Designed miniproteins, single chains, continued (3). Designs and how they scored, part 1

Every score and structure here is a prediction.

Each design is a single chain, and the fold is of that chain. pLDDT is the mean over its residues in the fold that is shown.

## One batch from the design tools (miniprotein)

Design m8001
Fold by ESMFold2-Fast:
Structure m8001 (fold): chain A 96 residues (1-96)
Amino acid sequence: SKAVEEMKKKLEELAEAAKAGDKEVLEEAAKIAGQPDVELLARYIVLLVELLKLGMSYEDIAKIVQEEIERRGAPSEEEELRIAVEVLEKLVEELK
């Protein structure tokens, strides 16, 4: 869908900002997302974009992440993001 394509483009822009160490852009993104851990959000965005470039769909990634969050019973949005990063790191290693 167009919304998914626009999201992918914004995620790629944020991933490049994260790689460049652009703290201002990342802090703004973290505030919009309601995420206090800017570094964790940056890591999530970079890993998400890597998986998309490796040929995974956003829908498949989101499903795997959501299943693991539900399995662990995450108590907060911050813990959900930590779980998401762990899942994405494992997927990147499995696809390389």
Scores: mean pLDDT 74

Design m8002
Fold by ESMFold2-Fast:
Structure m8002 (fold): chain A 90 residues (1-90)
Amino acid sequence: VKLESAINEEKQRWQEDMKIGQERIKQGQADGNKINELLEQIKQTRDRGLEAYRQGDMKSLEEYRKKQKELMKELYELMGLEAPEEITEI
């Protein structure tokens, strides 16, 4: 199954949304400190999810994926953007 196109579309959407978020931070329309804290939490959760995947711990992987989705939703809400309804999980 070729998932490459869906992943690329999600990556492009994320990059565009991040540019909008950064512009809003520059204009004082979003809380940059809280956004930075959420970005760090998303990064840490992703790193732990990748480690669980490498160890074959599918239960921990699912828990980290759920947490990452919740953190991303909160990030989008803080930026005044709607979270993507279809975050395709591999």
Scores: mean pLDDT 70

Design m8003
Fold by ESMFold2-Fast:
Structure m8003 (fold): chain A 88 residues (1-88)
Amino acid sequence: SASDLLAAGLEEAASLLTNPEVKKLLLDAAERLKAGADSVQVVRELTLRLSELTDEQLAEFEAAASKVSNPSTKELLLNIVKTARELK
């Protein structure tokens, strides 16, 4: 499903991160998606929490997202980063 692909992309991005705060946000979002949470709600909440991060933390996530294997998931994660920056 689309939620399974998004969860996999979040886990892949998290595996490339060194920052524990950003890593935890992505892994928590992936776990919620795998538990059957509404993907629109999870993406909205993740985007809001990412908007509270520093520019350096967002840049690390953007770099990790750019390396995600699935092209559609990569585009979605990069759009989440863009929206989080616009909310600052």
Scores: mean pLDDT 87

Design m8004
Fold by ESMFold2-Fast:
Structure m8004 (fold): chain A 77 residues (1-77)
Amino acid sequence: MTALQKQLQQELKEASDLPPDVKQQILEMFKEGKSIKEIADELGVSENDVVKTLLQELDIPVEQYEAFGQLRERLQE
């Protein structure tokens, strides 16, 4: 495994494994109607972190993860 592949895995792991307090804030802001970009900017996390956290909290099947990610990109066009 290359250094770049290790860095990407670390980034994805961090994106999917945020601290519980940050996950709670993401869910709360989303319930208030804030966009994924606004939540990411306000908490200093990536948009991918927000999407992954919402998928986990809303108990969305892994199969729908990429479909939701694609929908997110289209909604923010």
Scores: mean pLDDT 63

Design m8005
Fold by ESMFold2-Fast:
Structure m8005 (fold): chain A 66 residues (1-66)
Amino acid sequence: SEEEVRKWLREKYDLSDEEIEKHFELARQIADEILAVGKEFLEWQLERATSPEAKARIEEDLKRLE
């Protein structure tokens, strides 16, 4: 969980609450960019998918990214 990661960072690396917040802010920014690229890639795959089974799998993956 996020709380467990915060505790681990505080205990293991002696980070302040402010430093931990900056870490999570940057991590969220990176995650958002990765998710956007992943979504575009899945949408591209969906357009090219020919089997109903492949389309269903890609649609499920897209739904999970929301």
Scores: mean pLDDT 77

Design m8006
Fold by ESMFold2-Fast:
Structure m8006 (fold): chain A 62 residues (1-62)
Amino acid sequence: RPELTPEQREKIREAWKESLKTAKVTSDEAKEVLEWTQWILDNPDATREELLRRVRERREKR
């Protein structure tokens, strides 16, 4: 299909969430990446401003 249906996008997000759960990383850097990706998956309708705010918060953690 030229465009993904809402159901297709949801299945892709579910697959990514499962992948993140099995990653089970212990490093702080990897945990931050997982939290960032998890947040994006949980908030698919997030605006660019919200994404930039999250990036800024992650950067401050550095």
Scores: mean pLDDT 64

Design m8007
Fold by ESMFold2-Fast:
Structure m8007 (fold): chain A 68 residues (1-68)
Amino acid sequence: MSPLERALARIEELHARYLAGELSEEEFLAGLGAVHREAVAQGLSPAELNRLRARIHEVLEEIAALKA
């Protein structure tokens, strides 16, 4: 599994755990930030980081829509 695929899988895991009530919003946001920081530290390309940021944005929009 590529570093990008692992980062995307971690986002999906965090999202599922948040929806299940296993994570607070603070823990969920901290987790997303950690995934992004680790991706930068691992040297993912600008294109891969853009894909990761796009998925983080989509997940955040989905959570916002559920609260609206």
Scores: mean pLDDT 86

Design m8008
Fold by ESMFold2-Fast:
Structure m8008 (fold): chain A 82 residues (1-82)
Amino acid sequence: SELLEKLKKIVLEIIDKALEIATDPELIDKLRELKEKAEKAKTIEEVVDTAVELYELLSQSEDPELRKLAEELKKKVSELVE
């Protein structure tokens, strides 16, 4: 599915950007787990679930750059499904 591959690309791109910014080891470990989950996703539902979890993780961050990535994720996903 073209939509599945586009959603996976967005989620993986945001995770990679977050990994470049993140300095907290616990956050880095959670981001790596989400990256593996996104890479292994076989359905749109699995990618969307991963995107929601990623958004919640980044939006709760004290780092404004990570919160900015959460909003970028939301915008890019919305542009594909709306």
Scores: mean pLDDT 87

Design m8009
Fold by ESMFold2-Fast:
Structure m8009 (fold): chain A 93 residues (1-93)
Amino acid sequence: KVEEGLKAYERALKALDEGNIDEALKYFREAVKLIPEEDKLARGKLYFGIGRLYYKMGDKELAKSYFEKAKELFPEDHPIYKEAVEMIKKIDE
């Protein structure tokens, strides 16, 4: 279940990096269905990816919401926590 969700997440990240917003949305939605909420590591990665997607779409409010959710799931020394903090700062500028 988690492995299938992580594969969908990786496909979503590739689509996002290629600028294919519709494909990224499709695969992030699939990952949300497949990754259990109790899997903090997988969910945190997922929320960070969704934050990046909404940021690229220009939806700064949704982007910030997802970066905040990702930040909550990691300790302060984690790379994703630090990146989420930097993205939130850029949105608030």
Scores: mean pLDDT 85

Design m8010
Fold by ESMFold2-Fast:
Structure m8010 (fold): chain A 110 residues (1-110)
Amino acid sequence: SEYYEKGLEYLSRGDEEKAIEYFTKATDEGDTLAAYLLGQYHLQLGEQALQQGDNLSAAQHYLLAGDYFFKAGRYEKAIEQYEKALSLAPKDSPLAKEAEKNIEEAKKKM
């Protein structure tokens, strides 16, 4: 993917915002490697939010990490992040319901 190569260029320059923009475009074109990198990025942000006590932000980032790992074809890893999101999300919230739905969808792919 041309967008994946462009994302790596911006990342090497320390331009993280542009790197994420291009990895997102690469993922939209079906680039599973870009999707995997975005999954790792959101997992890192989720862990940082959790360390700061921001459970809602952590849950949102873990859900996004799961979505990107799902797009990368890494269904077991996606489920792990969805379960983290579910554990931190407010009970019966839209976030919790989305995580539960996405866990079931990922299990169907395994």
Scores: mean pLDDT 91

Design m8011
Fold by ESMFold2-Fast:
Structure m8011 (fold): chain A 69 residues (1-69)
Amino acid sequence: SSMEEELIKLLAENPELLEQMKQQLEGARQEVERMRAQGADPAVIEAAEAAVKRWEAIIKKAEELAKAK
């Protein structure tokens, strides 16, 4: 199993942790916007945006898995 599959399962089995991760994701989005406003290195911004997109996909899959039961 990939690390991503294990994370999805962990989040789907733990509603409190899933909600916490959703809040952390919102904070990460706000941090990316702050980095853009401050003129941070484009490569750093791109890496942060990629991380946000990956976490969005993980959380979405975990929510779908949690709803399946």
Scores: mean pLDDT 84

Design m8012
Fold by ESMFold2-Fast:
Structure m8012 (fold): chain A 91 residues (1-91)
Amino acid sequence: EELVDKLVEDIEKYLKGAYGLTLTPEAREVIREFLRKFLEENPDASELDLRRIAKMITEKLVELAEKKGRNVVTAEDAREAISEVQKELEK
């Protein structure tokens, strides 16, 4: 859980610092729940694997925000980004 919380914090800081994007509390929780569930289902996943997934989520969130012309990331945006990341992980 400490690793998951740190990854969510890293995503939030990066989005705000690099792109001026703010995560809503609901979006933060959606991302945290996904990462926690991923770690539960993949207990042998390394920190590097989790950071790669976090980066993929971050990249999709930036794409969605740019496409929608917004500086706020909602829970719906987080769910869309996660769905796209899951599709890439299945390939």
Scores: mean pLDDT 83

Design m8013
Fold by ESMFold2-Fast:
Structure m8013 (fold): chain A 89 residues (1-89)
Amino acid sequence: MKEKLRKAAELFVGGVEGKQELQEKLANLNPNIDWTNLEEFNKFIQSLLNSDDPELVEFARLLDLDGDGTISKEEHEAFLKALNELLGL
């Protein structure tokens, strides 16, 4: 569980070798998204799950731990914690 959320956070901050293209795709899709807002974050993830790009779909599935197509408050808070830990380094 922690491993998937950490991997997703690393992809967001560009800490994963060979995943630079995925990071650029994510940044270009929603440059104005408020990552701290659960509603905006869920809309973004739902757009990725409905994408024709398998990398974007796989990324969204890393955050959707229960597989219901929505990011829970708990999953979102865990992801933000992982981001803060990575950015604090």
Scores: mean pLDDT 69

Design m8014
Fold by ESMFold2-Fast:
Structure m8014 (fold): chain A 86 residues (1-86)
Amino acid sequence: MELLEEAERLRREAIEEGTRGLMEREGLNEESARRLAEELAEGIESGVVLPPTEEGRELARRLREAGERARRLEEEARRLAEEAER
């Protein structure tokens, strides 16, 4: 239910935080920063993209950590749903 939506929202918030970081550090506009943050998140998850700069690597770590937290919450929500069946 809402817990699964909250996990997805946390992942989206992580991308939004990455977007803000890119706007402040790289001077990108919101649209460009958001596209880059989304591409970095997807590339990092698939292991295809490795950020070449230290700022990019730090942003990648933040996106990955937020994604892991969202995934943990999603797993916990699934376990609670299974427990409710008992």
Scores: mean pLDDT 66

Design m8015
Fold by ESMFold2-Fast:
Structure m8015 (fold): chain A 83 residues (1-83)
Amino acid sequence: SPVEEYLMEAIPGLSPEEARRLARIITGEEPLPLADALAIARYMQGELSRAELGRALRLSPRRATLLADALDLYLEQPELFLP
């Protein structure tokens, strides 16, 4: 998808599988536990730091960085993630 291609171009070292999952999370297509979805929403509202997001979702530092970078890209250019 165009979203997956943009994520792979913008985030060095992102695999196609990681890009697909991140795209689905951002568009709301990925089924997430309520607590995880709430943590992502709080991050996007500026209420959580990248480190707090990582701890809330129990992610490694690498995975937390990739998710935060993808969310930041969406916040800067939301039109790339909308139909």
Scores: mean pLDDT 83

Design m8016
Fold by ESMFold2-Fast:
Structure m8016 (fold): chain A 75 residues (1-75)
Amino acid sequence: GPSLVLSSEEAIALAEELEKRGVISPELARAIKEIARQREEATLGELLEEAVRRLSPTVPLEVLFAEAAKAVETA
């Protein structure tokens, strides 16, 4: 869920998985990775909300949360 705490490494892996699944653009994946590198840890909600704030992607935030939760559960 949005309160899931991710390390920098976990957040980077999640962004790469979401890009691989076609859920997010390469630009959005890059933004998430940059945010993750600037933080020792962050919640899933903090990472996705900040990335959406920076890039205003066409994918709704609710869809990003749902797909990220699936990706984390299958890791």
Scores: mean pLDDT 77

Design m8017
Fold by ESMFold2-Fast:
Structure m8017 (fold): chain A 56 residues (1-56)
Amino acid sequence: SMKKISVGDGAELAIKKAKEAGLDGERAGGYVVFLAAMNNSALVTEQEVDEAVKMA
């Protein structure tokens, strides 16, 4: 069972994880929002957050 979170919470989590990894937090947050929009979803998975961080 994959835990789903709001796109807002997912973006905040991606920003935090990206900053901890020395990456661009704004880019990571933007990618979470982009992925949610492309999937027509208000929710994201932790795997989608991790993919957004890798793209930052």
Scores: mean pLDDT 83

Design m8018
Fold by ESMFold2-Fast:
Structure m8018 (fold): chain A 96 residues (1-96)
Amino acid sequence: SAVAEDLQKQSNGSITAEAEGDSVVVRVKVPGLPYEVVIRVGENGEVEVRLIDTSTEEPVEISEEELDASKSEEAFQLLVSLGLARMLGGSVARAL
């Protein structure tokens, strides 16, 4: 709970964290883009990272394979963001 409160406070609401049963879910809004990164940290320290497109009526998960295939500057920036999200998830897992 302390880590979740610190993340929300430091990010001015762009990063939120909540407990879902035995897991912690961290949501990170990508600045200036209609994307959200969802990081799930399980009870055993397992880290799962997903990229969600929020521009559609129903949020759609985008795969890293699709981003790599696009070869765009935006896709490269999103791949970097996913890498940073995995590092953040690993830090949260170590803090639990």
Scores: mean pLDDT 72

Design m8019
Fold by ESMFold2-Fast:
Order: C-alpha cells, then sequence, then structure tokens
Structure m8019 (fold): chain A 57 residues (1-57)
C-alpha cells in the first residue's frame, strides 16, 4: 500500500529531525534507504513541520 511507505518515510523524517539532522541530511538518508521521490517529500514535509513546531515553542 503506497500510503504505508509514505507513513514510514514521514516517521523516519520526524525521528531524524528530533535527533538534530538537517532537511538535506534527512532527504539523503531516505533516498539511500530506497524511498521514492514522493515518499521522500512526505518525510521532508514531516521533518519541516517538527522543526517549525520546535521554533514556535
Amino acid sequence: MELQRQGEAAREGIRLAKEGYSVDEIEKHLRAEGYSDSEINAGVLAAQLVLIRQALE
């Protein structure tokens, strides 16, 4: 199911963002793990939302 892989990429992106990785490093990591461009976009978007939320706190 396509949504499952996007969800996995989003969770990985969130995890890496919380660990202090940059958006560029997260994109590179997801690409190296074999995620598609759409899945990488989901992971990057999730990571950006985590970083924005942290900046507002």
Scores: mean pLDDT 79

Design m8020
Fold by ESMFold2-Fast:
Structure m8020 (fold): chain A 75 residues (1-75)
Amino acid sequence: MELYLEIVARGDADPEELAAALAAIPGVLSAQAVRVGDYVLVSVRARDEAAARAAIEHLRAQGLEILRERLTPVP
C-alpha cells in the first residue's frame, strides 16, 4: 500500500537538493521540500513502508532534527 509521509524538521539543508536526494531513493514516487524559517517541511509519496523508512533515515543522516512525522496510507 502506498504511503504519504509528511515531516517537519529543523536543520541546515537545501530543500531542492533534499527533495532530489529523496526522490532518488528506491520506492519513493515523489518528494517535495520547502524551507519555512528554521523549519524544513518535507512531503514524500512512498510505494511501501520500506521506502518511507528509508526517506526518514536519509533525513536523519543529513543531520536534520525530526520534530513531527505523519504516515498516511493511500488507498
Scores: mean pLDDT 84

Design m8021
Fold by ESMFold2-Fast:
Structure m8021 (fold): chain A 70 residues (1-70)
Amino acid sequence: LSPEEIRRAADAAAEALRAQGNTDQADLVRRFTDQALREGRLDSAAATAATGYRLAGNTERARELIERAR
């Protein structure tokens, strides 16, 4: 699982959260994922993006992302 794939996942999750009116969570998902990626914490970045997917109601994508990060 690449940093670019994690960024795309976080962006997709944040977009879904914004569409649902959950702007604060969308901003947190993006910021925390970007911070974890800058710090080289790929597992933490993937976990944050997956949490974003779960909050947006996309539990399948969240599960897939976590499994690929193992």
Scores: mean pLDDT 86

Design m8022
Fold by ESMFold2-Fast:
Structure m8022 (fold): chain A 91 residues (1-91)
Amino acid sequence: SLEEALEKLKARYEELAATPEGRAKLEEEAAKAPEAIARAQELLEQLRDELTPEFEEELAKRYLEALLKSGSELEALEELIELLEKRLKER
C-alpha cells in the first residue's frame, strides 16, 4: 500500500540522515523528505475513500515514472503530492 511505502520511505531517510556518508551526500534531500512524507500521508488520509484500484495504479505509475526520470525518491514523492493535491481540489 502507499501508506506502507511512505512509512518505509520515512525510515529509509531517517537511516540515511543518521550516517555521516548519507548526511554528506543527501543532507538537503533528507531534510525535505520528512515534510514531504507527512504531506503525502495527510493527503492520502483525506482521500482514503477515493482510493480506488485504478487511482492507486495511477499513483504508483506516476511515482515510478518520476523516480526513473529523476533518480530521486524525494522528487518522485513531490510529484505524487501534486497529483494527490489536484485530486483533492477537483472534489
Scores: mean pLDDT 72

Design m8023
Fold by ESMFold2-Fast:
Structure m8023 (fold): chain A 73 residues (1-73)
Amino acid sequence: SSELRQKVANLAVSAALLAVAEGHPELGRQIIRAADKGDPETLRKLAEEAEKMGYHDVAGAAREAADLIEQLK
């Protein structure tokens, strides 16, 4: 649905902005690219990387985006 796609985009942007704020713009860019491609597996890997760094909000948003992408399939 268009509403779920918008929510995925909003979550990916939020995760990317949080990653940039933590000094990791490359992580933010990778999150946006994975969400744009509809790639939940890459989003989950990026969430795990963020979690290991202690960026729980980034990890949570990326995982929620991955879960919503799975619902769109």
Scores: mean pLDDT 86

Design m8024
Fold by ESMFold2-Fast:
Structure m8024 (fold): chain A 64 residues (1-64)
Amino acid sequence: MDAAEAGRAAAEAAARGDLGAAAQYAVMSTKSGGPEEGARAAREAGLELGDENAARIAQGLASM
């Protein structure tokens, strides 16, 4: 799974309120592309979903 795929999965999980899955996918995104790339991919995916809160949550998790 690349950073963009994992970032999108994290944003989708955050949007549905599944913070455990969101955290797991955010970590996968960070391991695949590094913290900056993972955080960016998660934020962009959340914004594409139209959910600014999901974007912030996924970005924050990927930045840890």
Scores: mean pLDDT 77

Design m8025
Fold by ESMFold2-Fast:
Structure m8025 (fold): chain A 82 residues (1-82)
Amino acid sequence: EELERRLAFHERRAALFKAAYDDPSKLPQAIAELEATDEEGRRDAAELGGASVDPKKFQETAKKLMAEHEAEAARLRAEIDA
């Protein structure tokens, strides 16, 4: 049960970063939703927001954060399946 909740949180956050990566015009909305989540969400929002002044930095930062949350979700899913 706890592993499933943690998996859901990481999947949701990966989806938010993916949406912003696919459509940068949604970046302000993604940042607002991350800020409303928790302390880690606020830190991620600050990092992504700081990168938004440079399209290349934004693209690299969004891709990195998406990959980190996808990797953690995959790890948790494997642990649940084991």
Scores: mean pLDDT 73

Design m8026
Fold by ESMFold2-Fast:
Structure m8026 (fold): chain A 83 residues (1-83)
Amino acid sequence: SVEEAKKLAEEGVKLGEEAAKNAPTDEAKKAAEKMAELAKKSAENGISGKGYSFSPELSAEIGAGVAALAAGVAKAVVESAAR
């Protein structure tokens, strides 16, 4: 559902923001912040249907998926920098 997709997108953005806050270096923090910003923008665009010619449900799912991916990348960057 659109509501479930929205919740997933919000969780993805939150994870990206938390990764940025816990970044061990300034470079990792900047990278995580950039990815969190992209996750937030993707979630907002997907949920609103802006930039997509899909049904509201599909647009929301795509937005949520991109947001989750971006947040995951942000976390991975922070974890890699810590090693």
Scores: mean pLDDT 67

Design m8027
Fold by ESMFold2-Fast:
Structure m8027 (fold): chain A 60 residues (1-60)
Amino acid sequence: DDLIQRAIQAAENGDPEATGAAFRELLTARGLDTSGSGIVQTWASDPSQRQKVIDGFRHM
């Protein structure tokens, strides 16, 4: 899934804005609620939470 791969790559690159944008796009494409995309952007901005964000995308 190209959207998941883009989200993972943005998180691995340490780009919280791109990570949040990719997650919002993924949720929109799946017809899911986008209200949680901001927390993922916040987690991606914290190096200690980065692996959690990446693992979350891998399980989607």
Scores: mean pLDDT 76

Design m8028
Fold by ESMFold2-Fast:
Structure m8028 (fold): chain A 94 residues (1-94)
Amino acid sequence: AEAERLRAEGERLIAEGEELLRLAELLGLGLQTPEAIAYINSLPDEVKNALLQKLADLQKQYGEEGGQKTYDLLTAEGEAKIARGRALIAEAAA
């Protein structure tokens, strides 16, 4: 049924948006801060390497616009995905 598909899609978009907001927070803190370093170093090697690769890819994609611009773009994209996901879940529930 369509409602179950819309709900599943909405939940995936919310998860993706929340991940982007977490990455924006890490970039906003600065990767060289003691707090960011402690968090990254607390992760298993596989998770740490995946996170660092994702941050490097995002920095490459947006880095020419500068760090603040990268933060702003990731925050906007994350919020947009969460809003879209919530709208799909609301549609499925209606």
Scores: mean pLDDT 75

Design m8029
Fold by ESMFold2-Fast:
Structure m8029 (fold): chain A 110 residues (1-110)
Amino acid sequence: SDEELLERARKALENVKKYLPKLTPEEQAFIEKVLADKENVLSILRDLLVTLKAAKEIYGDFIQFPPGALAAYTLLEIALTHFDQLSPEEREEVLRILEEALKLFEPTVL
């Protein structure tokens, strides 16, 4: 169900946080700006999914590496933060992106 997928995404987000590096103030400010961008949610999620697919092909368990963990965290946080504010059609696309992303995170954060 959609709620089961969202619950899996919330659990994955908590697990990904364990792999996050300590961010500089500049990196933190950049991430906060990206996370607050409600106008470009789908575009950002699409771009992050492409990046994560490439990372999986090149590195395998990419979440063990700081850049991969940060990209995974950013995708999950954006999707979960903005989900309830999206149209039904946009929510369906976000659920598809989450389903694909969660498969890329296996077995590390599921």
Scores: mean pLDDT 83

Design m8030
Fold by ESMFold2-Fast:
Structure m8030 (fold): chain A 100 residues (1-100)
Amino acid sequence: SLEEQIAELEAFIEEVVAKAKEALTASTEDVKKITIEVAKQYRDLAEKLNDEKAAEWAEKLEKKAEESTTKEQALRVLDELAKFAVNRLQERIDELKAQQ
């Protein structure tokens, strides 16, 4: 349903924001793990939404996170991923709400 789709996207945004905050106090390895997990979850969601551009971007950032050697590098990748995902999903939520 439309309401269930909106709720799923909003829940994903909340999870991404929560994980981004958690990463600020985490170790380098934990930031990398968080970023990789968020990237995989976003890629799966993007594929479900038929958003090829988002899926490709998530895959690229997952690889960047895996290649990160410092906490600062991993946090930058997570920030790029979070901002891209939140902005793009919020636009989709706004479009879905306009259909109500």
Scores: mean pLDDT 88

Design m8031
Fold by ESMFold2-Fast:
Structure m8031 (fold): chain A 58 residues (1-58)
Amino acid sequence: APAGEEGGRRAAAAPTPEEAAAEASRGGLQSHKDYTGEEAEAGERQAVLGGIRGQSGL
């Protein structure tokens, strides 16, 4: 049932710096800040690439 899908899919591309910080908090057991920094950047780049490929619609 299509109800409220618009609110559910606002930004499906790149994680914002706020989302990266939240990810560091939930997955941090040791040096999460350092590890998450690289992972967050990689995730953001991957999301951007995914968005570009999504435009192809293959």
Scores: mean pLDDT 51

Design m8032
Fold by ESMFold2-Fast:
Structure m8032 (fold): chain A 83 residues (1-83)
Amino acid sequence: EKYLEEVKKKFEEAIANRDAQVAQARATGDALAASVGKENPELAPEVKAQADADVNTQGLALGRQVREEREKAIDEAKKKAEE
């Protein structure tokens, strides 16, 4: 059925977007920790730990968004099939 195929495609695109965003956030955090480490080596581990925690939190939030969008798309596809 076309509606379920559209849901599958949206889910695959959402996963790809999430992975790309998490990768970019990780790279930004690593760059920040490296920059701080040049001026204050004692603070670099703390900045790195905070950046890693932020990336993990963002990854969980994006994962939840992907799940919510998938469930919403499935509900919309079912409504269209019911019509």
Scores: mean pLDDT 74

Design m8033
Fold by ESMFold2-Fast:
Structure m8033 (fold): chain A 85 residues (1-85)
Amino acid sequence: MPVIERLREEARAEPDPRRAAQLYAAAGILEAELTIEKIESVEYIEDGKYVITSVNVKTGKRETIFYNGEEDEELVAKLRAELEA
């Protein structure tokens, strides 16, 4: 998935460990969300927030996902646990 690949590439190249951690977290969330969806765009907003627009591959409908890296730690943890099975 191109966006997840890009986020992980940026995380590997990112010298700031806090920003690198945010990029890895965003990639993990997207990996969970993208089991049945494609990403159309990812926009980073200030204060660790992301706006992610995706399209559901089954229905073709566009959806907007809001991710707040500072406040959604529980969501990130849940998504990681579900991905691990």
Scores: mean pLDDT 62

Design m8034
Fold by ESMFold2-Fast:
Structure m8034 (fold): chain A 82 residues (1-82)
Amino acid sequence: MEFKEKAIEYLSEAARLAAKAGDTETMKYFVEAIEYVRKGDFEKALEHVKKAKEIASTNPEVRDEILKLLDEAIKYIEEALK
């Protein structure tokens, strides 16, 4: 359960930064990833986070911060898959 909470925390912060930067497309992938984590569908959550990483690269002002948060979320999602 702690891994779910940590993954949601990092994904929520990434969504907040994306929204603040006006990146609504990337924010949608983070929101969908959070919902999959809540449902326990970690494979779908991981797919959405990876897609968000590709899209986040188009916004250089918040890219590095978002990518760090997504890497942390991926670690917790992968731990939940074990």
Scores: mean pLDDT 77

Design m8035
Fold by ESMFold2-Fast:
Structure m8035 (fold): chain A 75 residues (1-75)
Amino acid sequence: SLLSIPDVVIPLKEADALYAEGDRRKDPALYEKAAKLYSDLADKLERSGAPQAFVDGLRAKAAEAAAKAAALKAA
């Protein structure tokens, strides 16, 4: 499965950790880093023919992280 491939699981865990830290610290820069990692992973997996539902999930998470960063900058 995709979640047993180190090239997928490691960047996914890094993005999740940055997102969680951004949420704890209310730091827009950490959310922006998470958004970039989710987006970069989605691009890599889309090029390799991964299931579209998985790619769409990563893109949605990237968009959510970017939106949270933007909301913090606007406050």
Scores: mean pLDDT 86

